Designed miniproteins, single chains, continued (5). Designs and how they scored, part 96

Each design is a single chain, and the fold is of that chain. pLDDT is the mean over its residues in the fold that is shown.

## One batch from the design tools (miniprotein)

Design m19327
Fold by ESMFold2-Fast:
Structure m19327 (fold): chain A 61 residues (1-61)
Amino acid sequence: SMDQQVRQQYIQLLDQLRQQALEQGDEQRAQLYAQARQQIEQATTLQQVVDILRALVQQLE
């Protein structure tokens, strides 16, 4: 479904960001990306995915 394609794209993005954080030795940032990834896996709507990503961006500030 479209939801599966959207989830796959965001999971790939979060995996890339997590890898970058680990390369910088930032385990806290890596954990935030891992948590967002798991929340997106449980998301049932695109709006929930957007809300998760907005919350993640705020936590990174």
Scores: mean pLDDT 84

Design m19328
Fold by ESMFold2-Fast:
Structure m19328 (fold): chain A 83 residues (1-83)
Amino acid sequence: MVDLSSLSDEELAAALQQVGALLRAAIDRYKAGQLTAEQARELVKQARELAKAVRKLDLSPEQQALLAEVEREIDRLEALLAA
């Protein structure tokens, strides 16, 4: 709870970029059979909780765009798990 509020704008942007990259890599690994459905579901859960916490912050337009990209990648991975 406190940790996200104590991140600098640069640190928050970097964290969102890293989460987005991790989700894209997870989608590729899941499609390649290198990530189990259980591991992918746990990642979606963790990423959704992070996105929920970040949405409560006063975000810059750049941070809002990065969060939207993270949420899009979560939705893509979740859709693959539902198929």
Scores: mean pLDDT 80

Design m19329
Fold by ESMFold2-Fast:
Formats: structure tokens, C-alpha cells, sequence
Structure m19329 (fold): chain A 94 residues (1-94)
């Protein structure tokens, strides 16, 4: 979906911006997750609150663990993009 590719591009920018502003901190993770969740709602308003919460939790887990392991921001971006493509495609097929 072209919507998925537009979403993942915006998400990459969000992660880069928050980690640049706040560094490798829990606050950067929390702000990135909040902004990503709002973008998912904007691009896919048909998703249920349960589906949105599932995506939010998955993104938070990836970013939090990656932060703790000091994974480079570029790899965090790619991990979250892959997760969101996989999850949205999975939901769309069910």
C-alpha cells in the first residue's frame, strides 16, 4: 500500500527527530511512540482501539529495548518500519 510507505517514511522522521532532540532517553522513546501512534491512527482510521494499542505496545517494546542496547538510531528506524509494515499487512489480511 502507498499509504503504508508514506506512513513508514513519516515514522522514520519522527524517530530521528525525537532521538536527536532528547538523546538516548526514555523520554525520546515515549514521545516517538506517542507520535507514531497518532500517525497510525491518521493513516489507518479504520483500525480498532485494540489494534492501535497492540501496535503501540510493539513499537514501544522495539524502541525501549533498542535504546537499552544502544542500537544506532538508523537501525531502530528500520526495525520499527519493518514491524509496522508486517503488523498493518497482517491486520489488513484478517
Amino acid sequence: SSKIEELVKEIGKVIEEEFKKLGNTEEAVERAVERITELVKKYFPELSEEEIESIRRAVYTVLRLGRLEKVPVEKLVEAVKKLLRDEIERIAKK
Scores: mean pLDDT 86

Design m19330
Fold by ESMFold2-Fast:
Structure m19330 (fold): chain A 92 residues (1-92)
Amino acid sequence: MSLEERLARLARELAALSAELTAVAARLDAGEPVPREELEALLARLRALRDEGRALLEELRAAGAPEDLIRRAEGLVHTAEAQAALLEGLLA
């Protein structure tokens, strides 16, 4: 798989996780009890995606990839970090 294909895969995974986070947020807003285990599982998946995104970003930089690919990977990492931080706040 190319670095660009890996970035596209991670972007799709982030979109899916973002949709799950939105659904969880809607349940919480409705006063529905969300199991702590479900929040912890979602956080673990976001942290894994963040870490994989960081590794891909380092590979893109080392390969001298086009700046647009590097910027897209940076955006993906920042989004995953922000969503993980939101869940960490909910679990604190």
Scores: mean pLDDT 88

Design m19331
Fold by ESMFold2-Fast:
Structure m19331 (fold): chain A 57 residues (1-57)
Amino acid sequence: LKEEIAKIIAEKGEASISEIAKKLNVSKGTVLKNVRELEKEKKVYYDKEKNTVRLFL
């Protein structure tokens, strides 16, 4: 699932939690858990104000 999220972000540059959840057919909570793991790994940045995810840097 983390790999699928990273691919979506790489393809689009930035994606919302809702968009990722819809594309992968999972809950928004599941996406957020995986996004937080990816952010701890310094692979992505999660923007809480916009509720979006982008590649780190």
Scores: mean pLDDT 79

Design m19332
Fold by ESMFold2-Fast:
Structure m19332 (fold): chain A 76 residues (1-76)
Amino acid sequence: SLEERMKEKMEEELEELKKLLEEQPEKADTILKQIQEYYDRVRKKAEETGTEYDKLYLKMVEEFLKKAKELVEKLK
């Protein structure tokens, strides 16, 4: 399904993020801010379009942001 493909892509990007944070932990706050700003843009687009695709994508990006915050917290 589309949702399953989005989750798979999210998991791949989370693995890349984990590696980046382990190599450059000083970038954690900047990266989280960038992910939050991206989430805010995706949310605005979903509100403007109201499409099922944009709503699913918003949900995926919200989960990504949550997991990214958890990864950063584990580095402390």
Scores: mean pLDDT 83

Design m19333
Fold by ESMFold2-Fast:
Structure m19333 (fold): chain A 58 residues (1-58)
Amino acid sequence: DMYAKAREALLAAGGDKADEKAIIEGLKAGGFSDETAEAGAKAGKGNGGGALAAAFGL
């Protein structure tokens, strides 16, 4: 599941402490495109959980 992989990558990058760049790389590692990963990170405002929710349309 892309969600599980993206979540694991974001946790490894520091979770709630991850900067926007680390959040983008975590989402990309989970299988998201560069465009979707960047949009998700912006929507999450530097929160890995918020970025995941935004990327999956939650």
Scores: mean pLDDT 67

Design m19334
Fold by ESMFold2-Fast:
Structure m19334 (fold): chain A 114 residues (1-114)
Amino acid sequence: SERAREAAEKALEYAKKGDAEGAAEAAREAAKAAEEAGDSEGARSAAEAASAAATAAYKSGNPEKARKAAEAAREAARAAIKAAVDRKGASSAAAAGAAAGGAEASALIAERRA
């Protein structure tokens, strides 16, 4: 799904600029597009973008940004699980789950620091 990839790339650009909120929303958009398409590679990209959003939130010390990153990570993980049901890239689904877990952990740390 080009839509999932474009949204994930946009999320990474927002995260690079320190816009954790924009990164989280774009990552969530990527996860939704990947879920609708059954695209395990798109779901992996969405989870990686959510992880980057969580890192940006951690650097900002802002708990609201951290919560948005955690929400994006959960949606990316759900999209990866759904894509895996079709047996389309089980390795990509596993990578997406790992990235989402990292994002949640980072978000919790960011909340504790803020």
Scores: mean pLDDT 69

Design m19335
Fold by ESMFold2-Fast:
Structure m19335 (fold): chain A 94 residues (1-94)
Amino acid sequence: LSEAEQELQKALEEVLRIERELVERARAEGLTSGEEYKAVLREFIRELRELAEKSKNPGVKAALEALIEKLEEALKTPEGAKAAMESIRARVES
């Protein structure tokens, strides 16, 4: 793999690891409402920001920033937070 491809793969693996931890934490804490999901999704956004700041690849940084923006928009409502959590769960459990 090229260096850029290796950086993209590592970033995708790290996002998936964080998503798995998020899903397991929500399950362990018995979270079921969109309002409850907002708290754990805010933590997920913080972890994504740290990953974006550490990345030296502009493409990876842009992709993470786009994901953060979409999550921040979703977190404006409990329904959006629930939909975001369901989407993440579907990816992790597939």
Scores: mean pLDDT 82

Design m19336
Fold by ESMFold2-Fast:
Structure m19336 (fold): chain A 107 residues (1-107)
Amino acid sequence: DADAEIARLKAELDEEISRIKNPEVQKALRLVKEAADVVEDPDVRTALYTTGVNLARQAVEGKDPRELAETVRAAAEYVEQHATDPDSARKAAGLLREAAEILEKAA
């Protein structure tokens, strides 16, 4: 059930983001979540929530924000290549690039 999977991933993402101690990194991961929320393609949305959960867990464990930024930039390219709705894809990719810029400055 795709809806149940997305609901679970979204809840896990919210929980992991709440555990991030660096407020700039936390802000960046909230933008990753917003990107997943706005993309219309269900498979791309699921991939973004999954990526967000993994990134938030890595952030909680103290991974270098620059390495997190590289993953977020790759996610923006993935959205542009695979999302079928150009307007939501553009908005999501923009949010992901903003998140990556915040992470690069937080390092």
Scores: mean pLDDT 88

Design m19337
Fold by ESMFold2-Fast:
Structure m19337 (fold): chain A 74 residues (1-74)
Amino acid sequence: SPREELEELLEKVEELVRRAASIPPEEAIRELNELQERIHEVMATLPPEEAARYAARLDELVRELARRLAPEPP
């Protein structure tokens, strides 16, 4: 189902966030871009209100990934 696929894709983004410190930033960005592309394709098959909730969750994860990839100090 589209909802099941989105949950799996979001879990992969969460895993990417967790391992962000241990991989090159360029690799993390590339993997994020691939996951975002698929997430957007699946969200396009859902009602707009449901898609907006998944988009909000993705946006939170993207911000956390960006925070972890930022050079220290912030």
Scores: mean pLDDT 83

Design m19338
Fold by ESMFold2-Fast:
Structure m19338 (fold): chain A 68 residues (1-68)
Amino acid sequence: SLDDILKGLELLEKGEYEEAEKYLRKAIEADPARARQWLLYALTELDPNDPNREKKREILEKLLSEVP
């Protein structure tokens, strides 16, 4: 659901990576097309000044690879 996507992305921004992946995987299972669009959008919105940018990018790319 959209709620799971938004919650997952919020958790990712906060550095709560395990919970972020849990919510984002639920979103992928529920609506893979919508989840793909939001994950791609999230990649474009990564802050270049965030010291955890690379870690967040890796998580988003991993999740994108799981979308059918």
Scores: mean pLDDT 86

Design m19339
Fold by ESMFold2-Fast:
Structure m19339 (fold): chain A 92 residues (1-92)
Amino acid sequence: MEARKEEVLERIAEIEGVPVEVVRERISDEQLELLIRIVDAQDIADRMLRLFREGRLEEVERLVEELKKAGVDKESIDFALGILDVEARAAA
């Protein structure tokens, strides 16, 4: 978890063009926790989007089931599905 927090902070710092120390001071622990959830959900959403674009809807359903069985947080899955919905609408 610690390594993941630092990874997310460094990514935000790169996007904003500021030092990681500035991002660390500006972001609360609650906001950082939410951002980690968003990044994890983004990785899941990217996998789902790839399968969706390939017409492999059955594989998307299997991925959701596998994540649930693996004990992935419902919030992370819900965020990923939300990102997929937004991306699918943006692609229209």
Scores: mean pLDDT 70

Design m19340
Fold by ESMFold2-Fast:
Structure m19340 (fold): chain A 85 residues (1-85)
Amino acid sequence: NEKIDAAAKYIDAGEFNKALVELGHPVALINYYLTNVEGKSQEEIDSVPANLLNNRYADLEEYLLSLPEDQRKALLEEAYKAGQA
């Protein structure tokens, strides 16, 4: 998937905002991370103020950079798929 490959390349380059634009679904990506990595419920996520959610994107970027390439691409693919639903 060209979009996933481009997003992964942007993350490696430290251009996280370009990766989010390429994926097209930044809210789906942060929701996937909070739900599947941090174990938050959707109710907990929905209760978080937007300014506090914006602060969580730095944690997501750090987490993605800590992952092996295959696991990073898998997470990006699941987030992209969730955004397309």
Scores: mean pLDDT 75

Design m19341
Fold by ESMFold2-Fast:
Structure m19341 (fold): chain A 74 residues (1-74)
Amino acid sequence: MKVTVIDTTTGRVEEVEPEELEGNLRYLAELAIRLGAGKIYTNGTFDSGILVDEKTGKILKIVTGEEARELLKL
């Protein structure tokens, strides 16, 4: 399943599969699939993301690098 990643720093938009990604971006993409979010708005370092439902445009979750590290402990 592909997720649309929007880098707000560069303006680049890509459709990617989570298996092709590394680190924080892979974590954000896997979380997006679990929540049913089709879009991720992220920064150039992928330390944070806004996960959005592609059908409604509704924000489903906001993730920071610190929150991502906390969730990985569980």
Scores: mean pLDDT 71

Design m19342
Fold by ESMFold2-Fast:
Structure m19342 (fold): chain A 81 residues (1-81)
Amino acid sequence: SALDEIKALLQEIRDLVENPGLKALVDDFIATLDKMSVDNQLAALETIRSFVEAQEDAATAAKINALLDRAEAILREMAAS
């Protein structure tokens, strides 16, 4: 399912993240994903993106941003349906 694909992308993001606070934020998002509106899920991805850019090195941030872009695309397709 689309949600399973988003969850897999978030698990991959979690594994790349070095900052413990950001790992906890991603874990909370994964745990609550199914209960959030699409708008709230999109807002959560942007929150993660901001913390990634602030706290991770440039190479790690670039990899995570690519995964976030894929998750956002899936969510936007779900919203359009």
Scores: mean pLDDT 84

Design m19343
Fold by ESMFold2-Fast:
Structure m19343 (fold): chain A 67 residues (1-67)
Amino acid sequence: SDGERAREAAERAAEEGDAAGAASATHQMSLLGDKENAEAGARYAERAGEGRDPAAAQVARLSAKKA
């Protein structure tokens, strides 16, 4: 599904330390109304952004809440 592909993109971005990329993928899941995958994406963005990009982590969290 589109939500599963976006979740995979968020996980891949987080593995590379790209919190902004993970946040972007989480926003896509939010637009799909895919709450469960958006929550997972926000977790990836929070992990990647910890100590490096707290703003991206915040954006992902807000996107997941809107899903």
Scores: mean pLDDT 80

Design m19344
Fold by ESMFold2-Fast:
Structure m19344 (fold): chain A 67 residues (1-67)
Amino acid sequence: MSKAQRYLEAGMMFLQSGVYGLADAAFKKAIAEGATAEQIQDFIDNNPLPAEDRARLEKYKAQAEAA
């Protein structure tokens, strides 16, 4: 897998575990390694997420779109 995909998967694991600081760090690294808004949207669409966790991913999707 690409580094971006690995960081997105790590971020999802931390997010699902409630470890928000490590999730945020992983998502920021994913974007730095070239994660696209489409990749982040795929994680949103393929994972059952609480509203606040979905909002967190939408924030990182917006950051990826702005890059």
Scores: mean pLDDT 81

Design m19345
Fold by ESMFold2-Fast:
Structure m19345 (fold): chain A 80 residues (1-80)
Amino acid sequence: MEAERLEEAKELRKKALEIIESLSEEEKEEILARVREALGLAEPLDPNEQNGLLYSYALLKLQGKSLDEFLELVRKAVAE
């Protein structure tokens, strides 16, 4: 049972990384810029935060969610 869960996580990670790899540097920068704007941040995100946010975006895109839906989730997370 645990082995199947690990295999699903591994497949999701692979698909998420493929989505991130398919994004141009400009598309990645645009996504991160919109996240910073949604959070009201004046300074750039650090590389670990950037990687985490792109991964979260890729996972939501795999679920058929848009960038706008991702940004709404980010805003709601900060509001609590």
Scores: mean pLDDT 76

Design m19346
Fold by ESMFold2-Fast:
Structure m19346 (fold): chain A 149 residues (1-149)
Amino acid sequence: SSRQRRNLLFSEGLSNLHSATDLLNQAAQSSAAEAAVLVQQARDLILTALGNFTNGAGLDDSEKGKIAKTAADEASKTISANGDAAVGALRAGDLATAADHLRATASALQLLANTYDKLGFVGISDALRLLSSAANGAADSLRARADAA
């Protein structure tokens, strides 16, 4: 059923957000080259999760479903662009630029978390807040290293 498919997609998305959080926590403690690999893997998992939320919400023709779908789609666009830019900056050794793009990613995740909380998707909202915190932690680590250089 559509409801069972939505619940499965949301559950898979939640699992991918938890995995992405672990990768960003590892990136905060890694070399720039290692952080580039970890951030790319985290970005791919986040985009997969947001695709699951967009597709799952799209199975619900309610106002709540439409808001959830639009919010996940907008977050996906922002995170795709900033995630790619962060990976590129890390590969170039530009830690300051990478930190700025990870902060932008964290802000998009926090905005999505606020929207999903208001819609009653508390578990997804909590996972998005943890992921946003991990992205900010990675940004803080990279900025501190840039300032020390």
Scores: mean pLDDT 90

Design m19347
Fold by ESMFold2-Fast:
Structure m19347 (fold): chain A 103 residues (1-103)
Amino acid sequence: SNLEEAKKLLKKAEELLKKAEKYLKKGDYDKAVKLALEAAKLAFKAILLTDDEELQKKALELIERAVEILEEVVAKKPDDLEAQISLGMARLMLGVAKLYLKK
C-alpha cells in the first residue's frame, strides 16, 4: 500500500532527523548534512505516494526541519560546498512539495 509505504518513509525520515540533530550538536557536520538530506528525500517521496493530508503536512514539516539543520551547518561552515549543495537540494524539494500540494 502506498499509504503504508509513505508512513514507513516518514518514520525513517524522522529517525534520521533526530540523528542529524545529535551529530549537529556534536559538531559532526558531515554526518548531519548527509542524514538531513536523506531525511528530506524520504519525506519528499512520501508526499508523492499519498493523498493523506496529515501525512503530507508531516512530510512538509520534516523537509523544513532538514532545511533548518542544513542552514545551521552552512552558517557554521560557509566554505563547505557539500553542505551548500545539500541545502540547495533540500530547499528545491521543499518548494516543489509546496507547489505540488497546492494542486
Scores: mean pLDDT 90

Design m19348
Fold by ESMFold2-Fast:
Structure m19348 (fold): chain A 63 residues (1-63)
Amino acid sequence: SAAEERALLAYLLANMDDADIAATAARYGVSPEALRHALEGDWEKASEKAKAAVKEWIELLRA
């Protein structure tokens, strides 16, 4: 559900430091800023790649 997705995004953001965000952004080929916007749910400022990366991450966490 959308509420579960928001909870997972909040959990990820709360438990990642700047180094974790930078490493993850590099892995998915996006900027750290774009990934942070995607994690915050600010889809207008997130790139399509950052949104896709976050959705894949949510699916992985649910597996």
Scores: mean pLDDT 71

Design m19349
Fold by ESMFold2-Fast:
Structure m19349 (fold): chain A 62 residues (1-62)
Amino acid sequence: MASAEAIEAARRGGEEGARAAGGDEKTVKLSGEGAGQIAALLGLQDPERAYRTGYQVGRLQA
């Protein structure tokens, strides 16, 4: 469904979003994993959109 590139971009976005919000290392990793799963569930194809979605998820999770 989602591209591998979009899932990886969402994962990276989630990590960076959580880090920007002051999350600890465990929160950063969990946020990245969660963002990747969300991208897969939504079938995201565009890595830029997936990164932005992950970043927002990361900011809210921290």
Scores: mean pLDDT 81

Design m19350
Fold by ESMFold2-Fast:
Structure m19350 (fold): chain A 72 residues (1-72)
Amino acid sequence: MSPEELKRLIDEVRRHMRELEALVEREIAALQSDPTLSDEEKQALIDKLRAALEKSRKEGEALIEELKRQLE
C-alpha cells in the first residue's frame, strides 16, 4: 500500500469514527426523549449503544496505529 493510500485510509477511519460518534449521540438523545419507552428500556438501549461505540473506538484507534506504523 502506498503512503498516499495509507493516509487516505487513516483519514477514512477517522471520518467513520466521527460519523459513528455523532450517530450514537443522536440515537441516545432520541431514546432519552422517547415517551413510549420506560426508563429501564432507555437505560438498557443506551448502555448497549455506549458499549458498541467504545468497542468500535478501540478498534478504530488500533487500526489507525497499525496504519501509522506502516508510514515512514
Scores: mean pLDDT 83

Design m19351
Fold by ESMFold2-Fast:
Structure m19351 (fold): chain A 70 residues (1-70)
Amino acid sequence: SKSEEELVERVEKKLEESKENLPKEVWEKLRKEFEIAKELLKSKDVTKQVGAKLLLIGIELEIELLLSKK
């Protein structure tokens, strides 16, 4: 759906923009979780799609929290 595409694009943009402001190990972990979420969204399983959306929101919130502490 368009809403899911917008969420993916928003989180990816935040990851790219935060790359130089986060520790490399933390950024790489978040990027791996983002890739997992994208794969789950391709599933026909509604439970996996919901899980992926929650994971994307969690990544977004974690980036915002980490940037607010600096």
Scores: mean pLDDT 83

Design m19352
Fold by ESMFold2-Fast:
Structure m19352 (fold): chain A 114 residues (1-114)
Amino acid sequence: MDLAALTKRIAEALSQLPNVEVTVVSDTRIVALVSPPGQPNQLFELVIRQEGDTVIVDIYLNGQLVLRVTYGEEPKVEWVSQGARDGVASDPVVQQNLDTIVSIVTDVIKEEAA
């Protein structure tokens, strides 16, 4: 898979979301600043890598790794710890934004793999 093309497409898809400012930092790194009205800003960082035929997207929230999306033939979503899952679940707005980002990442990877 072309990681630069994948990174660009994920960034383009994320940039369509309301209240999101997207910066492509490199061919494998995206920063998405989410600014919900009346709430603290949420900084998401996506780091894309490939191990053999498997694409891996590590998702950071405010500098902490929270979730990994792994794609070989099917997408798999893995919480890095129970604490990360519980922390995200404690804020419904954070959970909703993360779920949306994961959905976009998963859909773009499927389209690029086809």
Scores: mean pLDDT 84

Design m19353
Fold by ESMFold2-Fast:
Structure m19353 (fold): chain A 73 residues (1-73)
Amino acid sequence: ADEALQEVLDAIDAFTATAEAHAADEEALKAALGAASDVAGRNYDKLTEEQLKKVQEADDRAIEATRAAIAAV
């Protein structure tokens, strides 16, 4: 159970890791965003309201971490 939630959370974590490691690399950031969006699109309809809240919280943290990484470059 919760495989769809785990895939989406793992994709968000992978995007954040790429953004922190490659904040100045626009192509790497675009590729990572595309990959995360694809995983989210495949799994979004499988998520409960509570799982969607967890995804939103993870996404908000990823956005903040990405902004901090870009600002530090």
Scores: mean pLDDT 78

Design m19354
Fold by ESMFold2-Fast:
Structure m19354 (fold): chain A 100 residues (1-100)
Amino acid sequence: SKFEEAIKKIKEKIESGEPFTLEDIRKIAEESGLSEEEIKSLLGEIEDTLAELEEQGWAEVDKETGAVTLSEEGKKYFNERLDGLLHAEKLLEEARKKKE
């Protein structure tokens, strides 16, 4: 699915160890062919996750550039959160396929 491809590319960006922005994530989602509604939903989940990671000291955000740097614990937590979103989407797709 387009959502699965977007999640895969976001995970690759996080695992690269390079600082990233929400704009980088938006571009990945747009290039993966997600709708504006899907992009806004995904970005909202990611923003909430990053806020939690920053509070725990597992993420640092440059307030001027928006660049995010994750600790190893932060990367693990973020990837587990993305896997949870992907699992939820697969369950919804399977529920839709079971329409008689």
Scores: mean pLDDT 80

Design m19355
Fold by ESMFold2-Fast:
Parts: sequence; C-alpha cells; structure tokens
Structure m19355 (fold): chain A 94 residues (1-94)
Amino acid sequence: NILSLHLQMALNGSRGTVYLRNRDGRGASYYFNLAADNLTRYAQLGLQSGQLSQDQYNRLLQAADYLRQASVYAGNGDFDGATQYRNQAQDALS
C-alpha cells in the first residue's frame, strides 16, 4: 500500500529526528535508514502505478539518498552533519 509506505516513512523519519535530538546516533541511524527504505519503495511503487511522475520519483530518491547520508553521519556521531542531511531530505519532500 503506497499510502502506508508514505506514512511509515514519515513516522520513521520523525523517530530518527527524536533520536538525533537526544544525541543517540545509533537510534537515529537505524530510523533514518528505515525511512529511506520506505521512501525508496514508495517511490518505486508510485512510479510503477502511474501515481508519481518521473520528476516526483527522482525527487523522492534524492530525499532517500539524503536520509541515508543522515543515517551514516548519525551513526558516526556527526550530529551536525546528520541534521543538515535530514533537513535537505525534508526540503526535497516539501
């Protein structure tokens, strides 16, 4: 379900942000990577079903890449880097 994947992405992104705010890099890394996986699957299914254009698909994949970078930086204890990539992902989703 495309809507369920979108909601799971939003929920996992929010969880990642809470862990990041509490300086829990492992928790932030886990949830940002999970959000990126949900977003990638949402984009793929949306493109296949015709609910997303190619441009929308490309923007969603860019946002997923930013979430994966946020995950890597958070996992390494670089909370400022993680926050910047998380914000870029949110901007790409807006």
Scores: mean pLDDT 88

Design m19356
Fold by ESMFold2-Fast:
Structure m19356 (fold): chain A 65 residues (1-65)
Amino acid sequence: GPSAVETAVRLAEAMGLGPGAPEEELVNAARAGAQLSGQTVDEAEARRLAEEMARRLEERGVPDG
């Protein structure tokens, strides 16, 4: 859910991951974020969560320009 995405984004940022990070690292952060939010996800759900997380990380990385 959205809370899991937000937690995953925060965790990825704490780990120094950006939207261009390896897919496995993003999936790992997404899974950990879901677990911290009390949500259990399988591999497919973790990958979809990582995709949503990457979009939010990309939005953060674009300054005014």
Scores: mean pLDDT 76

Design m19357
Fold by ESMFold2-Fast:
Structure m19357 (fold): chain A 71 residues (1-71)
Amino acid sequence: MTDKELVLRTALRAVELVAKSPSEGPPTDEEIEAAVEEAAAEARAEGVPEAVVEEARRTALAMGREFKERL
């Protein structure tokens, strides 16, 4: 798996966690950050390099905020 695939996989996992969160409105910044940290922790547990985890964390935060802005 390439670093780009690991970044995308981790970012999509964060989006999945936000979507499964019991929220009655658009996700809050705290919900987005919590989902991103959970996805990052999972990636670290799988042995993903820290540079890739850091990139994935930034990508996931950007995706979550863009989704929130479009609601």
Scores: mean pLDDT 74

Design m19358
Fold by ESMFold2-Fast:
Structure m19358 (fold): chain A 92 residues (1-92)
Amino acid sequence: SAEEIEAKLKRLREILEEMRRIRRESETASVDEIQKYLEEVDRYLQEATRIEEEILADPDATKEQRREAVLIVSEITIIRLNIWLLLREKQA
């Protein structure tokens, strides 16, 4: 339903906001804390990918809603990569 799609998009936006927070906190975090953040980030990425797949499979989803879901998950993926690169840099 349209209401279910809106709820899913709201959840994706919430995950993105949390991912951006984790990215900022990672800048001053220890190696151990960044490892814990990556575990949390991997859980968020798994949830966000599932929600994206559900929106893309839903015939009630608009083109705009599908695009928003894809763009949010793309940004989440880039944030995860940046946190992983930061971890590798601090372990050097």
Scores: mean pLDDT 91

Design m19359
Fold by ESMFold2-Fast:
Structure m19359 (fold): chain A 97 residues (1-97)
Amino acid sequence: MEKKKEELLESISKITGLPVEVVREEMERSKAGIASARERIAKEPDEKKRKALEEAIKAHEAFLEGDLETMKEHLLKAAEYAEADPAPIEEAVEALK
């Protein structure tokens, strides 16, 4: 897991042109945002929308740990609950490899 996280940081650095340290700081900021997002999602009255958002948060957590397979699985579940096209998710995950 730790090795995959470092490999992901280097890949994002190459794609964005940002230094690895800047990418790391942005990922840590994203972790703080997840806690706030969870509190907002718990208040969502639409069950399908709430489940889609819960799966999207799980995907984001997997991404921050460098687990692209788990991220893809949760994004596809989120798309299913949201009745959205899964093709953009598959393309985005492939671009991060």
Scores: mean pLDDT 70

Design m19360
Fold by ESMFold2-Fast:
Structure m19360 (fold): chain A 114 residues (1-114)
Amino acid sequence: SMSLLVKAVQDRVDLLLEEAREAIERARKALEENDSQALLEAVRELGRVASQLRFLKDLILELRDKLPQSVVDSLLRRLEEQLREAREVLREVARQTSDPEVQREAERAVRTVE
């Protein structure tokens, strides 16, 4: 049913947004603690989650005619806001890190969320 599809899509978005928030918090903490290894791991994780957020956004856009417009608009707004926050954090990491490997991975991840 459409109701079950709406719930399944919403639940997936909620889970992925939670994973994104956790990855962002880990990246911020690692940056504050100047922990290059933790920061590298957090940047890679955030890049992976951002790829999944973008895929889900594209999927929702493809399925827009099968979902209520209000649900589509709400989910797209939330996904776009989270992608923007992820991009801002990744740019901040790239600017502040002294580790060239972290800088390269953060810049690569930024391209993924654009």
Scores: mean pLDDT 86

